# Ledger of designs, part 38: designed miniproteins, single chains, continued (5)

Each design is a single chain, and the fold is of that chain. pLDDT is the mean over its residues in the fold that is shown.

## One batch from the design tools (miniprotein)

Design m17300
Fold by ESMFold2-Fast:
Structure m17300 (fold): chain A 85 residues (1-85)
Amino acid sequence: PKLTPEQVKRQLGFFRGVYLSFMDLVDTLVSQGKYDKAIEALEMGIGYLERQRDWALSQGNDELAKEADEYIEKTRKRLEELKKQ
């Protein structure tokens, strides 16, 4: 079924909120020297965003899928930075 404009706006907000929450958690864990837990949090975030991308694609909503892909890319970049530690 086609998403309403209100549902799209809400879901974009959820994608951003989830991304920011995972990044805040990661920054907190890194500040505590808990690099393994920070890596786990990033991997969980990627998994969540990949499921949201797949859902958006199933709804025929390329805008939501693209937004999810942008957050996936940012999360993967952060993961690679932490793996250099």
Scores: mean pLDDT 82

Design m17301
Fold by ESMFold2-Fast:
Structure m17301 (fold): chain A 100 residues (1-100)
Amino acid sequence: SEKEKAKKLLKEIWKKAEEIVVIAREAGMPMEKIEELVKKLFELYGKAEDAIEKEDFEEAKKYIEEMIELLRELAKELPEEAKKKVEKKIEEMEKKLEEL
């Protein structure tokens, strides 16, 4: 039950991260930076998924928090309008993390 709930929450969090990447791309972030970010996010996603499979929810939360921190750093580089959109998506991710 808790494992299946955690898997669903992780997928919802990942969807928000993908939406943030789209916002950054549309805001004109260089492709090199997008590719580097996606690679790091995907690595952390895999680590969080592995932690959930082992039922180590505290470790999973740590990796998700690291994903959120990468996205906060990305937001600092964006124009004000795009930054506000990303910050809203980060808030949604944090809310999902609290449910984990």
Scores: mean pLDDT 88

Design m17302
Fold by ESMFold2-Fast:
Structure m17302 (fold): chain A 88 residues (1-88)
Amino acid sequence: SFEKFKEALDELSKAISEVAKLALDAGAIKTAFLVMAEGYDAAWMISQGESKEKAIDRLIKRVEEGAKKENLPESVIKKMVEALEKAK
């Protein structure tokens, strides 16, 4: 339901915002948009009955791939991954 989606998104919102801000601070606008889009997808998957762990693992993989493609420093990518892992 939309209500379950909103609940899942509210739970993920702090981690998504923190990681998007890390991307923006690094000048990586495309990665920031990707974090928001994949974060919404993760919340949707959780609302459809996927485990929180699996949804967040997918989010981490997609964000890491996008950040690497945009040549973000490994130190920034590590901080992004750690922030998303804490949302599990």
Scores: mean pLDDT 87

Design m17303
Fold by ESMFold2-Fast:
Structure m17303 (fold): chain A 75 residues (1-75)
Amino acid sequence: SLEEAKKKFRETVKELFDLIKNKAPVSEIEAARKKTNEALDELISLASGEEKAFYERLKKAIDEQVDKEIARLKA
C-alpha cells in the first residue's frame, strides 16, 4: 500500500543518513542507498501526477547528496 511504502521510505532514508552521520564504511552506505532507492521506486510506482514528480525529484536529490557525502568520506 502507499502508506506502507511511505513508512518503508522513512525508515530506510533515516538509516541511510544515520550511517553517513556515523561515518560508516562506504559499502554499508551504498547498501542503504540501494534500499532507499528501492523504497522510492515503490513510491513512484504507486503515486501519480504531482506526487510522482515530487518523488522522482527527491530520488535525484538524495542520490546527489549521497554522492557528495561519499566523496567527502573518501577524501
Scores: mean pLDDT 87

Design m17304
Fold by ESMFold2-Fast:
Structure m17304 (fold): chain A 110 residues (1-110)
Amino acid sequence: MDNSNQLINDSDSILNSDPNNGDGWVIRGVGFFDMGDFDTSIRFFDRGSRSSNPSTVSTGHRWRGRVFFRMGDFDSSIRHFDRSRSTSRSIGMDFVTSITDRNRDVVVRS
C-alpha cells in the first residue's frame, strides 16, 4: 500500500518545526525507500541514526539493514540489524515505559 507521499509530507512538517528531529529524518527516509530511491533513503537514515534518541537510532539501523538487504549487501544488512537489535533490547524497555507515561499525562504526540 502506497503511503510514501504521506510519510514525506509528515516528515517535512516535523523537520520544518525541528530540523534536528531524528524521527523526521527516519520517516523521510522510509518514504524514499518505499519509492525505490535507496541512495536518498540511506542518507536520511544516516542522519536519523546520529540522533541522541536511542529509539530513533535503533529504527535508523533497522531501515539501513533493509536497504542493504534490498541492494544484496547481506553482510552490511546483518551488521545494521544486529546494532538495531542490541540498542532496542537495552533501551527499548525504558522508551516504551516513557511513551506510556507521556501518553497518560497530557502529551498525545507519540
Scores: mean pLDDT 69

Design m17305
Fold by ESMFold2-Fast:
Structure m17305 (fold): chain A 68 residues (1-68)
Amino acid sequence: MSFSERMAVDAIEAAEALLAKPTLSEEERKQAEGLLEVLDMLIKNVENEELRERAREVKERLERKLAE
């Protein structure tokens, strides 16, 4: 697995952990905003289509949670 692919898996897992929480604290919201930037970068740079799709789905879900 490339470094970028591993980074994508780690970012997806971190975002999924935040999505599993019923409510985000102010600090967790800041972490989520940072993860959105990382996920956006990974979507543009990761060659693996399945990881790119997972990153996109998780990013959209995290954006919706932050909008609530």
Scores: mean pLDDT 81

Design m17306
Fold by ESMFold2-Fast:
Structure m17306 (fold): chain A 62 residues (1-62)
Amino acid sequence: DYPEELRRIAEALAPLAKVSPLDVGAAVDWIKTEGKTLEEVAELLGISPEVVAAIARVYDEL
Protein backbone atom coordinates (compact mmCIF):
# COMPACT_ATOMS: atom_id res chain seq x y z
CA ASP A 1 0.00 0.00 0.00
CA TYR A 2 1.15 3.51 -0.80
CA PRO A 3 1.06 6.30 1.80
CA GLU A 4 -2.28 8.13 1.55
CA GLU A 5 -0.42 11.42 0.95
CA LEU A 6 1.18 10.12 -2.28
CA ARG A 7 -2.17 8.79 -3.53
CA ARG A 8 -3.83 12.17 -2.91
CA ILE A 9 -1.10 14.00 -4.86
CA ALA A 10 -1.48 11.57 -7.79
CA GLU A 11 -5.28 12.14 -7.78
CA ALA A 12 -4.86 15.95 -7.66
CA LEU A 13 -2.69 15.74 -10.80
CA ALA A 14 -5.09 13.50 -12.80
CA PRO A 15 -6.35 16.46 -14.94
CA LEU A 16 -2.73 17.20 -16.03
CA ALA A 17 -1.20 13.72 -16.28
CA LYS A 18 -1.65 10.13 -15.12
CA VAL A 19 1.05 9.55 -12.50
CA SER A 20 1.18 6.69 -9.99
CA PRO A 21 1.67 7.20 -6.23
CA LEU A 22 5.06 5.50 -6.72
CA ASP A 23 6.09 8.11 -9.33
CA VAL A 24 4.92 10.90 -6.98
CA GLY A 25 6.96 9.44 -4.10
CA ALA A 26 10.07 9.14 -6.28
CA ALA A 27 9.67 12.73 -7.57
CA VAL A 28 9.21 14.18 -4.05
CA ASP A 29 12.23 12.27 -2.70
CA TRP A 30 14.47 13.29 -5.63
CA ILE A 31 13.49 16.98 -5.35
CA LYS A 32 13.29 17.39 -1.55
CA THR A 33 15.95 14.91 -0.34
CA GLU A 34 18.44 14.69 -3.23
CA GLY A 35 18.00 18.24 -4.62
CA LYS A 36 17.51 17.13 -8.23
CA THR A 37 16.17 19.68 -10.71
CA LEU A 38 12.65 19.46 -12.17
CA GLU A 39 14.22 18.64 -15.56
CA GLU A 40 16.29 15.75 -14.14
CA VAL A 41 13.26 14.24 -12.38
CA ALA A 42 11.11 14.69 -15.52
CA GLU A 43 13.75 12.79 -17.56
CA LEU A 44 13.93 9.97 -14.98
CA LEU A 45 10.13 9.52 -14.85
CA GLY A 46 9.41 10.16 -18.56
CA ILE A 47 6.97 13.01 -17.79
CA SER A 48 7.00 16.75 -18.48
CA PRO A 49 8.82 19.21 -16.15
CA GLU A 50 5.47 21.01 -15.71
CA VAL A 51 3.98 17.87 -14.13
CA VAL A 52 7.02 17.53 -11.83
CA ALA A 53 6.57 21.19 -10.79
CA ALA A 54 2.88 20.47 -10.07
CA ILE A 55 3.84 17.46 -7.89
CA ALA A 56 6.22 19.65 -5.83
CA ARG A 57 3.60 22.42 -5.50
CA VAL A 58 0.81 20.06 -4.34
CA TYR A 59 3.20 18.38 -1.86
CA ASP A 60 4.16 21.79 -0.39
CA GLU A 61 0.42 22.60 0.05
CA LEU A 62 -0.18 19.49 2.21
Scores: mean pLDDT 76

Design m17307
Fold by ESMFold2-Fast:
Structure m17307 (fold): chain A 113 residues (1-113)
Amino acid sequence: MMSLEEVLEKMKKMSAIESVRLLIELVEEYIAAVKAGEPLDVDALETVVSEVLRKLMEEGFPLDVVQEFAIEASKELAGLRKAQKEKDYEAAIEELEELKAILERLLAELESL
């Protein structure tokens, strides 16, 4: 799995759309890691989500699209933190799959603009 430092350095040179694609790949790696019994770093994931939101705002994407994503992603990250605290790995996988679906919908919407 790519380190948080490597992800953030890579994102500095990426567009917002490219950063959304990288975040989808990172979420897929997290799903695989949880299924393999590896620990989940929710703080790292939250940091990358925050950076994607910042890039979307800086690049001038529509505020309604960015706000909807921010609300949905925050809800799934809160669910993921709860699942991690309760050691409910099935719930953690469900939250990650939902976050991936949110990101895939966001990517399709951004690419249609």
Scores: mean pLDDT 87

Design m17308
Fold by ESMFold2-Fast:
Structure m17308 (fold): chain A 83 residues (1-83)
Amino acid sequence: EKFKKVAKYNLEYLLKSFPMPLEQFIDYFLKLTKIEAERNGKPEFKEIYKKLQEAKSLDEKLQIIADYFGISVEEIKELFDKV
């Protein structure tokens, strides 16, 4: 939990380095969590990947990603509006 404040800064830096649309980022994050769950056996990423697969809407996927980074859905949307 102490790393959640740093996670927002890292996300902003990633988006500045590799600008992408919100939908492309969601797909990228889904693929990343799948790799981390399957190849590295990290149970936290297995849970996130499962939640992302079960999410039926864009807003549900954004909420799961927001919870992971310790920020709000509104903060994620604002970050992508700057890209």
Scores: mean pLDDT 72

Design m17309
Fold by ESMFold2-Fast:
Structure m17309 (fold): chain A 79 residues (1-79)
Amino acid sequence: MALSPVELKVLGVLLELNTERGPLPRGELIREASRVTGLPRSTVSRALDRLAARGLVAVGPDGRVSVTPAGRRALLEAW
């Protein structure tokens, strides 16, 4: 299934944050992605939930969020 432009933008920012800072708590990712993209936190939160439902983002046992290998492939396919 195709990612929306918002989901794609949020996924890309999440991958950059994970690469630089490692897995982050959901609230921190929403704040940082909102700041970087200029999108409202509610919009980022909904996009994150949809990405998690698609298996493109995973929540670890410590509650930290990371981009899955499937998420990385989805970004490459959208390029």
Scores: mean pLDDT 81

Design m17310
Fold by ESMFold2-Fast:
Structure m17310 (fold): chain A 88 residues (1-88)
Amino acid sequence: DKLREEAERLREEIERLGAELMAEANPDMPEEEQEELGRKLARDIAEGKEPGEIEPRTKKGQEVAKEIREKGREAERLEKEARESELE
């Protein structure tokens, strides 16, 4: 339970960071589109894919992308541990 809850919290934080990253890269984009594209971008970054043409130009944007990758790896490890724990 706790491992799964921690993984879910990390996934939620990753999606939030993705929306912030999209807003940083495209500040004039509608907020609705920033959230939708941000969630997709965050998932791609968390899986180890590059942001593509929507590259963060600022140091802050690069730091956010790095944080997404780190949280993604941690969430994946916790998700694996939680599944193994639930089976036993």
Scores: mean pLDDT 73

Design m17311
Fold by ESMFold2-Fast:
Structure m17311 (fold): chain A 58 residues (1-58)
Amino acid sequence: SAEHEKAAKELAEGAVELAKKQGGTQEAIEQARKNAEETASTLTAEQLREAAEGLKAL
């Protein structure tokens, strides 16, 4: 759904931003995106929104 796609994108972007903020290598940043995308495929839109909010709090 559009809600799920939006939440999944926000999670992936949050994971990438966090990895960059922590001084991650290019490989670590790419892995963070990939892990977030895999996680998004198994979670509901609500769970994805909660996860993205958690990343923003870090």
Scores: mean pLDDT 79

Design m17312
Fold by ESMFold2-Fast:
Structure m17312 (fold): chain A 69 residues (1-69)
Amino acid sequence: SEVKEQAERAVEEAERLAEQTGSATVRGGVEKAREYLAKGTEEDAEKALRIARQALGLAQQQLQQQQSS
């Protein structure tokens, strides 16, 4: 499914940024998104995508703050 593919890509990107930021909160979001993806339903894939996108946004914000401060 397209949503599942989008969620998988968002999780991969969020994990990459979690490694760069060292953020436990971002890592927690990635882990939760993976748990939803593992459930195998389209609805859970949509939840995983939402969570992964939130983790991505947080990681990007943290990177900007690190470069500014």
Scores: mean pLDDT 82

Design m17313
Fold by ESMFold2-Fast:
Structure m17313 (fold): chain A 74 residues (1-74)
Amino acid sequence: SMVDQFIGLLKSLAGSAAFPLDAATARVLARRLAQANGGQPLSPEQRAALEEAARTLMTPEGLAAFLAELDRLL
């Protein structure tokens, strides 16, 4: 799924020394996910899985920025 591909991208970015991801990077990733998903809302299950993965890979500020930007766009 697109969510699984995005989780893979987050893990790849963590491996490239961008971990933990800050608010600025988190916003860019939220915009990229929204674009890739065609601006369509995520299912509750997709949202929960994505939030859990993002929580592991982002700072608390990054997670808050990611979710806020995602909610603005989707």
Scores: mean pLDDT 75

Design m17314
Fold by ESMFold2-Fast:
Structure m17314 (fold): chain A 76 residues (1-76)
Amino acid sequence: SAGEEGYESLTASLEQLAALLDADPSPENLANIRAGLQRGKEAVEQAHKAGLLSEEQYEELMARLEELEARVRALE
Protein backbone atom coordinates (compact mmCIF):
# COMPACT_ATOMS: atom_id res chain seq x y z
CA SER A 1 0.00 0.00 0.00
CA ALA A 2 1.02 3.64 -0.38
CA GLY A 3 1.31 4.04 3.41
CA GLU A 4 3.50 0.94 3.75
CA GLU A 5 5.71 2.12 0.87
CA GLY A 6 5.93 5.60 2.41
CA TYR A 7 6.97 4.24 5.80
CA GLU A 8 9.62 1.96 4.24
CA SER A 9 10.97 4.78 2.05
CA LEU A 10 11.20 7.19 5.02
CA THR A 11 12.86 4.51 7.18
CA ALA A 12 15.43 3.77 4.44
CA SER A 13 16.19 7.50 4.04
CA LEU A 14 16.82 7.90 7.78
CA GLU A 15 19.02 4.77 7.81
CA GLN A 16 21.09 6.28 4.97
CA LEU A 17 21.53 9.54 6.94
CA ALA A 18 22.57 7.57 10.05
CA ALA A 19 25.07 5.52 8.00
CA LEU A 20 26.58 8.70 6.52
CA LEU A 21 26.87 10.23 10.01
CA ASP A 22 28.64 7.09 11.29
CA ALA A 23 30.98 6.83 8.26
CA ASP A 24 31.93 10.47 7.61
CA PRO A 25 30.89 13.18 10.12
CA SER A 26 32.82 15.92 8.27
CA PRO A 27 31.47 19.51 8.52
CA GLU A 28 30.32 19.28 4.88
CA ASN A 29 28.46 16.01 5.51
CA LEU A 30 27.01 17.32 8.80
CA ALA A 31 25.46 20.21 6.82
CA ASN A 32 24.07 17.74 4.25
CA ILE A 33 22.74 15.44 7.00
CA ARG A 34 21.08 18.40 8.77
CA ALA A 35 19.37 19.40 5.50
CA GLY A 36 18.32 15.77 4.96
CA LEU A 37 16.88 15.55 8.49
CA GLN A 38 14.86 18.74 7.94
CA ARG A 39 13.43 17.34 4.67
CA GLY A 40 12.79 13.99 6.40
CA LYS A 41 10.90 15.68 9.23
CA GLU A 42 8.74 17.60 6.72
CA ALA A 43 8.09 14.38 4.77
CA VAL A 44 7.13 12.45 7.94
CA GLU A 45 4.80 15.26 9.10
CA GLN A 46 3.19 15.50 5.64
CA ALA A 47 2.73 11.71 5.40
CA HIS A 48 1.15 11.68 8.89
CA LYS A 49 -1.25 14.53 7.95
CA ALA A 50 -2.19 12.61 4.78
CA GLY A 51 -3.03 9.52 6.88
CA LEU A 52 -0.26 7.45 5.28
CA LEU A 53 1.45 6.59 8.60
CA SER A 54 0.05 4.84 11.67
CA GLU A 55 0.58 6.59 15.02
CA GLU A 56 3.24 3.98 15.90
CA GLN A 57 5.09 4.55 12.60
CA TYR A 58 4.91 8.34 13.05
CA GLU A 59 6.24 8.14 16.64
CA GLU A 60 9.06 5.77 15.58
CA LEU A 61 10.18 7.98 12.66
CA MET A 62 10.02 11.16 14.77
CA ALA A 63 12.07 9.49 17.53
CA ARG A 64 14.70 8.42 14.97
CA LEU A 65 14.82 11.99 13.59
CA GLU A 66 15.25 13.43 17.11
CA GLU A 67 18.08 10.96 17.89
CA LEU A 68 19.92 11.84 14.67
CA GLU A 69 19.42 15.60 15.25
CA ALA A 70 20.85 15.20 18.78
CA ARG A 71 23.87 13.28 17.42
CA VAL A 72 24.54 16.01 14.83
CA ARG A 73 24.28 18.73 17.53
CA ALA A 74 26.72 16.82 19.79
CA LEU A 75 29.33 16.85 17.00
CA GLU A 76 29.14 20.66 16.59
Scores: mean pLDDT 83

Design m17315
Fold by ESMFold2-Fast:
Structure m17315 (fold): chain A 70 residues (1-70)
Amino acid sequence: TLTGTVRRSFDGGRGALVVTDDGTLVGVAALEGPIEVGARVRVSANGQTHEGVVVGGSGEVGARLTIQLT
């Protein structure tokens, strides 16, 4: 599980820059529509890409976002 705070929102809510609770900067991109609970996302961090599902929060600036990595 990845949890952090949204620093920036892009592409009408489909993309976000998130600072995780451990201070890592990650990119999040929804595969369809906006970043919201139930959305399939790609998380890019440290040269790697993971897929996941949003299980909490939103892609709004300042929101807490929780993603279950698959």
Scores: mean pLDDT 82

Design m17316
Fold by ESMFold2-Fast:
Structure m17316 (fold): chain A 68 residues (1-68)
Amino acid sequence: KLSTDEAQDVVGTGMEAASTGDLQAGADAMKAALLAKGVSEADAQAVADAFRNGDFDKAQEEFSKLVE
């Protein structure tokens, strides 16, 4: 599971990439950051898919499962 600091780093990375309105870029950046932190491909993809689809409630729910 991610620490709070690692979780904030992932969110910041995704939001920065999505700042131009490109949710796909944000999703890709979040997935890459999660994989770099040792999150499984399946869990990282679940967060990225929800974010890409604009389902921020689901993205937050999936992400919350990864935080200690």
Scores: mean pLDDT 78

Design m17317
Fold by ESMFold2-Fast:
Structure m17317 (fold): chain A 62 residues (1-62)
Amino acid sequence: DEELLATLQEVAALLRAGDFAAARALVDSIEDPEVRAFARHGLDELEAHYRETGEVPEVRAA
């Protein structure tokens, strides 16, 4: 699916920039529920990857 691939690539770019809010909003803008669910799964995987690599600032316990 070309449209889905383009959307996931844009989401990945936003996640690399640390803009999780924009990435989530882009996924939520997908009108097809099945495509949105698939893109959301991809977003969750990418977000987990970036959180694990420590590229995004995280709230630390004091």
Scores: mean pLDDT 68

Design m17318
Fold by ESMFold2-Fast:
Structure m17318 (fold): chain A 97 residues (1-97)
Amino acid sequence: SVSELVEELKKALEEAGKLEEIKWIEANSPSDLEKALELAAVLALDPDEELREKGLEALRKLAELFGDKGLEDAILLAELEHTKDLEAAKKLAEEKK
């Protein structure tokens, strides 16, 4: 569920020392979906590869559940920021067809 995903993502960010990001997201994101999206995006932009993979997997899981264009755009942004790889961006664009 989305609420279980929020708790998993908060734990990962706590282990990464990102307590202020968690507090800000909890204060500014009224829904579990918004919390999950923002927590996953923070992880997906982390310089640590293990944290990035966890964030990207969470974003993909949310995309499967909701199919929202905003969620797809968030995944694309996270992949581009993470890799800065045009080939990865092209692959994501092809998957959206």
Scores: mean pLDDT 69

Design m17319
Fold by ESMFold2-Fast:
Structure m17319 (fold): chain A 86 residues (1-86)
Amino acid sequence: GMPPPEVVEAEELLDKGEVALYLYQQGAAGPELLDLARRYFEEALRIYEKLGDKEGVARALRGLGEVAELQGDLATAARYYALAEA
């Protein structure tokens, strides 16, 4: 069957987060893109946790780790990456 609408929304949020990270790394805009990416990944994480989607949770946590790493918060990045592997 088709995935639930919430899964589609979470996948779109992950894609938007990744696009925001890509645009930041290309120099398209400043730190506001990292804040935007974090919000997209946090929203995707909430949806995947509600659904019990372990792979979706791991993907969102990796995105949050990448945001933290680009912000220079290596301790927070390491924590998110560790949670994604659990």
Scores: mean pLDDT 87

Design m17320
Fold by ESMFold2-Fast:
Structure m17320 (fold): chain A 87 residues (1-87)
Amino acid sequence: SGLEELEKVAKEAQAELDKLLEQMGGSTSLEEREALLKKMEQVLQETKKKLLEIAKKNGLSLQIAEELAKKLEDAAAEKLAKLEKGL
């Protein structure tokens, strides 16, 4: 149950981040890109908190939640770096 909830939250967060990155890649404005970057930061922060809460509630290691959050952050950072080279 707890592992399924963590997987669902991580998957939903990844989909949301991918959508924001797609919007950023299509943006022609620095202001729009800054706004999208702030939204990505909020998604990452909220997701990390949610993953930690789910882990704690279900008696799972907090390390699992932290590793999932870091994996999302690293993936987003890598994709963003690739977009910056194309923009």
Scores: mean pLDDT 84

Design m17321
Fold by ESMFold2-Fast:
Structure m17321 (fold): chain A 81 residues (1-81)
Amino acid sequence: GSQIQQGTDLSNQGDNYYNQGDTDQAIQYYTQSRRLYSTVPSSRSGYLSSQGNVYDLQGDTDTSNRLYDQSIQISIDRSRS
């Protein structure tokens, strides 16, 4: 599959571990998702969202919120392009 699809699959797996209370596994999968998204410029929104999830799980809510806001802004800008 594409790197975007692989990044999405890893992010979904991270969500599954988070819902199970396995924060360490969730962080690992979100980090892998973020790494894959970062190699594809068109997936910048996904990269920032996954990075936001990692910071949120580490307790850095301010950084997490800023990354989510950037992810949303890129999605809006893409919709206008």
Scores: mean pLDDT 72

Design m17322
Fold by ESMFold2-Fast:
Structure m17322 (fold): chain A 70 residues (1-70)
Amino acid sequence: EEIDKLFEEYNRLKKEHPEAAARAEKLVRQMIKEGKSVEEILQKADELEPEDPVTAKLLRIVAEMIKLLE
């Protein structure tokens, strides 16, 4: 199941990079509160990738999970 694979990948990255996971969770929470779309979350990931590729990857995983659940 696609959602289960995304959840496993997210948890793997969170275990390996807990600080990046904390940053991704904070950004997602802020963006959802501000009414940002999945596309805007993906744009944020692209902007962060050169400086913080792990946080960018986590944002992309969350965006894909949201897309599957909507």
Scores: mean pLDDT 83

Design m17323
Fold by ESMFold2-Fast:
Structure m17323 (fold): chain A 60 residues (1-60)
Amino acid sequence: MSPEDLQRYRTLFDQHRTRLRQADPDAPDDVIEERAEQLALDSMPPGVRQTVLDLRDRAL
């Protein structure tokens, strides 16, 4: 994955996290973060999404 794709993912994640928190202030942080990640990944090309998931699997 390119550094540009990683930066784009981080930006989208932060934007979605902020929006979700504004929409539901009482939601648990873990729920907001999981949903923000899902929305950010859905906005990325399929190849980038798979690479992010593979990196997570390798960390386990």
Scores: mean pLDDT 74

Design m17324
Fold by ESMFold2-Fast:
Structure m17324 (fold): chain A 87 residues (1-87)
Amino acid sequence: MEDVERGDYEKAAEKYEQEANKAISKGDFEKAVDLYERAAELYKKSGNYEKAAEFYQRASDIATFLGDEERAERYRKKAEEYKKQAE
């Protein structure tokens, strides 16, 4: 049961990743930040901490570009935390 739910979280995360990339291509950076955060959270729930860290870092980078330093710092800290768990 847990393995099935884990796979479902990872597939949902992949869909949010695709939607985030599409949002970036349209210049909708605010939507892309939200979608990368959602993807990271789902990768975390699936136990894929490497991907969770990667997408929190992407969310942080775009938040920095948008001038949202507070959100950028929050995501950066989460990326560092999950990168440590991925080892």
Scores: mean pLDDT 82

Design m17325
Fold by ESMFold2-Fast:
Structure m17325 (fold): chain A 65 residues (1-65)
Amino acid sequence: MSPEELAEKAGRAAAEGNGEEAAKYARLAGQHDPGMAEIAERAALEGNAERAGVAAAGASSGHSR
């Protein structure tokens, strides 16, 4: 599964309020940028699905923002 697909899954999970799944997919997407994956996971654990989704998207597409 591509990092882009993983980031999309992470963002979708975060939008649905499932921070746990969002964090898992964000970590996998962080193959592009592990630092962004950590931020997404931290945000999800804090119960901030909105922040988790943003960080997850950044982890997959940091270079193309």
Scores: mean pLDDT 62

Design m17326
Fold by ESMFold2-Fast:
Structure m17326 (fold): chain A 86 residues (1-86)
Amino acid sequence: SKVKELKELQEEAEKGAKKLEEVGEKDPSHKKGIEDTVKELEDYAKKKDSGIGAYKALKEIGDNLEAEAKKEELESAAEEALEKEL
């Protein structure tokens, strides 16, 4: 169902916005770009009938920002592991 697909995309956009907001708190250098993307995802989630292409573009931006945040967490975990071996 197209209605179900759009609802799922809206729910994913809302979840993505919340995750990106958290990423922005961890990475201040990208905070402005993250805030702008969060606003676009929130606006998309509120839209009754949304374009899949627009969501896909925002998802790619969000996925890249989330990957950068995960990389920083992995680097922090590696530093802790090195300190634990001392």
Scores: mean pLDDT 64

Design m17327
Fold by ESMFold2-Fast:
Formats: structure tokens, C-alpha cells, sequence
Structure m17327 (fold): chain A 75 residues (1-75)
């Protein structure tokens, strides 16, 4: 599950970065960064879902990520 943990950490870092950028004054550079982070998030989640099929131990991590995605969507 090391790969799942690494992807999870990367996804969490992207979520925190996105939150920070959304809280800051809007500029063209910040908007581009936000779009980049959102584009990167999808592939990370897809890879984590694939890992769940190989490891039941990764399911708890995937559920936590799903909750964070829903929380992000509500903003």
C-alpha cells in the first residue's frame, strides 16, 4: 500500500494548495494554478481507485479521499 499512501499524500498536498489559493486574492497566476491543481486531482483519484482493486487495505484511504473530494465540491 505504499503507492496508495504516496498518491494520497500527493492528493492531500494538492487539496491544501488549492484551499490556500482560493483563500488568497484572485490573480491570473493564481487562477491558472487552481486550474492546474484541479486537473491533477482527477488522475490521482483514478489511480487510487485502481489500487483498491489490488488491496483491500487501501479502501479506508479511498473513503477518506472521497470525503475530502465531496468537502471540496461544497465550497
Amino acid sequence: VERALRLYEEYLANLERLRELEAQPETAEKRAEIERLRAEGGPLVAELERLVEESEEARERLEEIARKIEEERKK
Scores: mean pLDDT 67

Design m17328
Fold by ESMFold2-Fast:
Structure m17328 (fold): chain A 77 residues (1-77)
Amino acid sequence: DTEEEIRERMEKGLELAKELGIEEAVELFEKALELPPESEEAWRLFMKGMALIVKEIDNLPEEDIEKAIEEVLKELK
């Protein structure tokens, strides 16, 4: 992936974490975005944030998951 593509994924993760209200994931993605995208630490922070999102999604009703995805897609326009 390019640096730009990695940044875009992290930004999408940040917006999804905000929509789901997962404060810990928001902080992890914000820290990852402050680091060079090729750094091992940035990747670890991103993966931790994604793991928290996956855990939250597994416990959410399908309708809430769909709503969060739609809101993130709107914000990225």
Scores: mean pLDDT 72

Design m17329
Fold by ESMFold2-Fast:
Formats: structure tokens, C-alpha cells, sequence
Structure m17329 (fold): chain A 84 residues (1-84)
């Protein structure tokens, strides 16, 4: 795996942990979206493929209806990044 893939996978693992610890779906969404936004802002030179996966993940999380759905979205994002 590239360094960018490793960094993105670490971020996704942290987001999964925060989503699990959140008291409700809205708190989980806020924590996850804030982390994605912070990561994208601080890594302007990210490969287009990783950036697209994270931006897609953010949109899917915004529309999620449960914490379980958010966790599944994040696990799907991890699988996509590992397949690059």
C-alpha cells in the first residue's frame, strides 16, 4: 500500500471508532464529516482516486439514516482504498 493509502485507512479506522462511540446518528455524522473535511483540507496533493473515495464517502454519510449504515459506508470506503 502507498503512504497515502495507509494514511486514509488510518483515518477511516478512527472515523469508525468515533461513529461507534457517538450517542446518535447526527453526532456520528458530524464527527465523521468533520474528520473527512479536515483531512482533505490538510492534504491538497492527495491522489484523485483517494480524494474521490473520501468525497463520495462524505456524501454517503450525509445521507445515512443509522450509525450502522455509517459504519458500513466507512468499511466500504476502506475496501475501495485497499483495491487501488
Amino acid sequence: LSGEQIAALFLLDEMIKLAKEASNVEEAKKRVIDLIDHFLKNNPSLSPEIRQILEDTKKRVQNAKSKEEIIKILEDAKARIRSL
Scores: mean pLDDT 88

Design m17330
Fold by ESMFold2-Fast:
Structure m17330 (fold): chain A 55 residues (1-55)
Amino acid sequence: DKELIDEIRELIQKAFETEFKDKLSAEEAAEVKKLLASDNLKDLLKARDILLESA
């Protein structure tokens, strides 16, 4: 499911860059970037959870 993982990553990455970049602490932003570098769906969903927590 490489395509699905890439689509999910792209959506989360775009949300991070456009809507949450200024709302996250430096530590939270670093963790999101680290998780987005993963090919693991759980890591991508964890990145999404961090963004939702900051909203």
Scores: mean pLDDT 78

Design m17331
Fold by ESMFold2-Fast:
Structure m17331 (fold): chain A 120 residues (1-120)
Amino acid sequence: ELEERIRELERRREELRRRLLELTKEFEELVKKKLEELKEDEEKTKKILELSREGVTKLSAAGILIAAAGFNLEMARELLRRGEPREKIEQRLADAERELRLAEELLREVEEIIEEIKKI
């Protein structure tokens, strides 16, 4: 059923949004801590700043994809409410599913960056 599929994707989006906020906080706190601990070590500081730029880029991209998925899900709900053809609704749901999958992959890559920073 289309309504249940919309609700499932909305729940998945909210979970990823919460994960994004959690990882952003963890990442910011870790980077600040490591920069303070290693401020006299130029090579390690440079490595942390490089990994920090990668992490910020991936977090930002994940945020954009989560926002795009939200827009597509709201459009799917509006199309369903208006009695628009199933195919138009399914297209919006497919776009949202793709966006959420890519966001989840980016958040996993951020978790890997966090582990790499911890090793420095």
Scores: mean pLDDT 90

Design m17332
Fold by ESMFold2-Fast:
Structure m17332 (fold): chain A 74 residues (1-74)
Amino acid sequence: MVDDLKEFIKALEEKIKELDKEIDALKQQLATLKAQGAPQSQIQKLELEIQFLEGMRALLVGMKKFAEEKLKEL
């Protein structure tokens, strides 16, 4: 049980790290598009994609915190 919970936390940490890398890459792409004067439609689509991924990251962080609290109770 404790080991399963630790493995679950580790899996969530790895997923969060991958999302952080993806979000950072998209933010850099967004900065480049803005600097190049790209169409507003392209900028808006990328901003929406970033917001969606940030929402997913927040969900995973919440799940990790819940699992960590349960581990501390054991």
Scores: mean pLDDT 84

Design m17333
Fold by ESMFold2-Fast:
Structure m17333 (fold): chain A 98 residues (1-98)
Amino acid sequence: SEAARLEQERRERIETLRYGAETLLPTFEKALENAEKAGLDPKEIAQQMIQEGQQTIALLTAQAQRLATSDPELAEALRRLIETVQEVVEKAKKVLAE
């Protein structure tokens, strides 16, 4: 049914958001290590992460606000990912300051 398909898509979205929240920070740290090993400037990766992260925070914040009452579990998964993206952006800003 349509309802069963939408619930499956919703569940997959929540799992994807949770996976992102758990892996984004170590993935960023690994990208910095890989850049250093390849002789690339880690500040370029940091600049890209700040730009993309700020856009992602804005988009996900709007989604979480719209879903807060109708789907609190999905809204919570979005907020946890937002918190992780904010941490990555702050670490990226520190890389640029070095």
Scores: mean pLDDT 88

Design m17334
Fold by ESMFold2-Fast:
Structure m17334 (fold): chain A 100 residues (1-100)
Amino acid sequence: HMEAEKLAEEAEKIAQEASRLGNKEGTFVGYAALAAAYAAMGDIETAKNYLKVAEQFEGEFAKRALEIAKKAISYAEQGDRETALRYAKVALLIAKLALK
């Protein structure tokens, strides 16, 4: 999905920008959004690797993004990439909110 690839690109930029600014929660929420986007792309292995990184931080946005990313991976594993894509969009919105 070209749309899922765009979500991954945006999530990567958010994680990098948050890291550059010293925003730890924004960085880990960005990794959760990356996990969800890769799940929507059908790359479950890469999604799980980003999920493990995202699990390292506690925070309100981080907990919500992590839960959404876990749902995206679960639906992608069931072959429901359309639902995984919807969760990936939600995770990216949480990441944008956490960056500010």
Scores: mean pLDDT 86

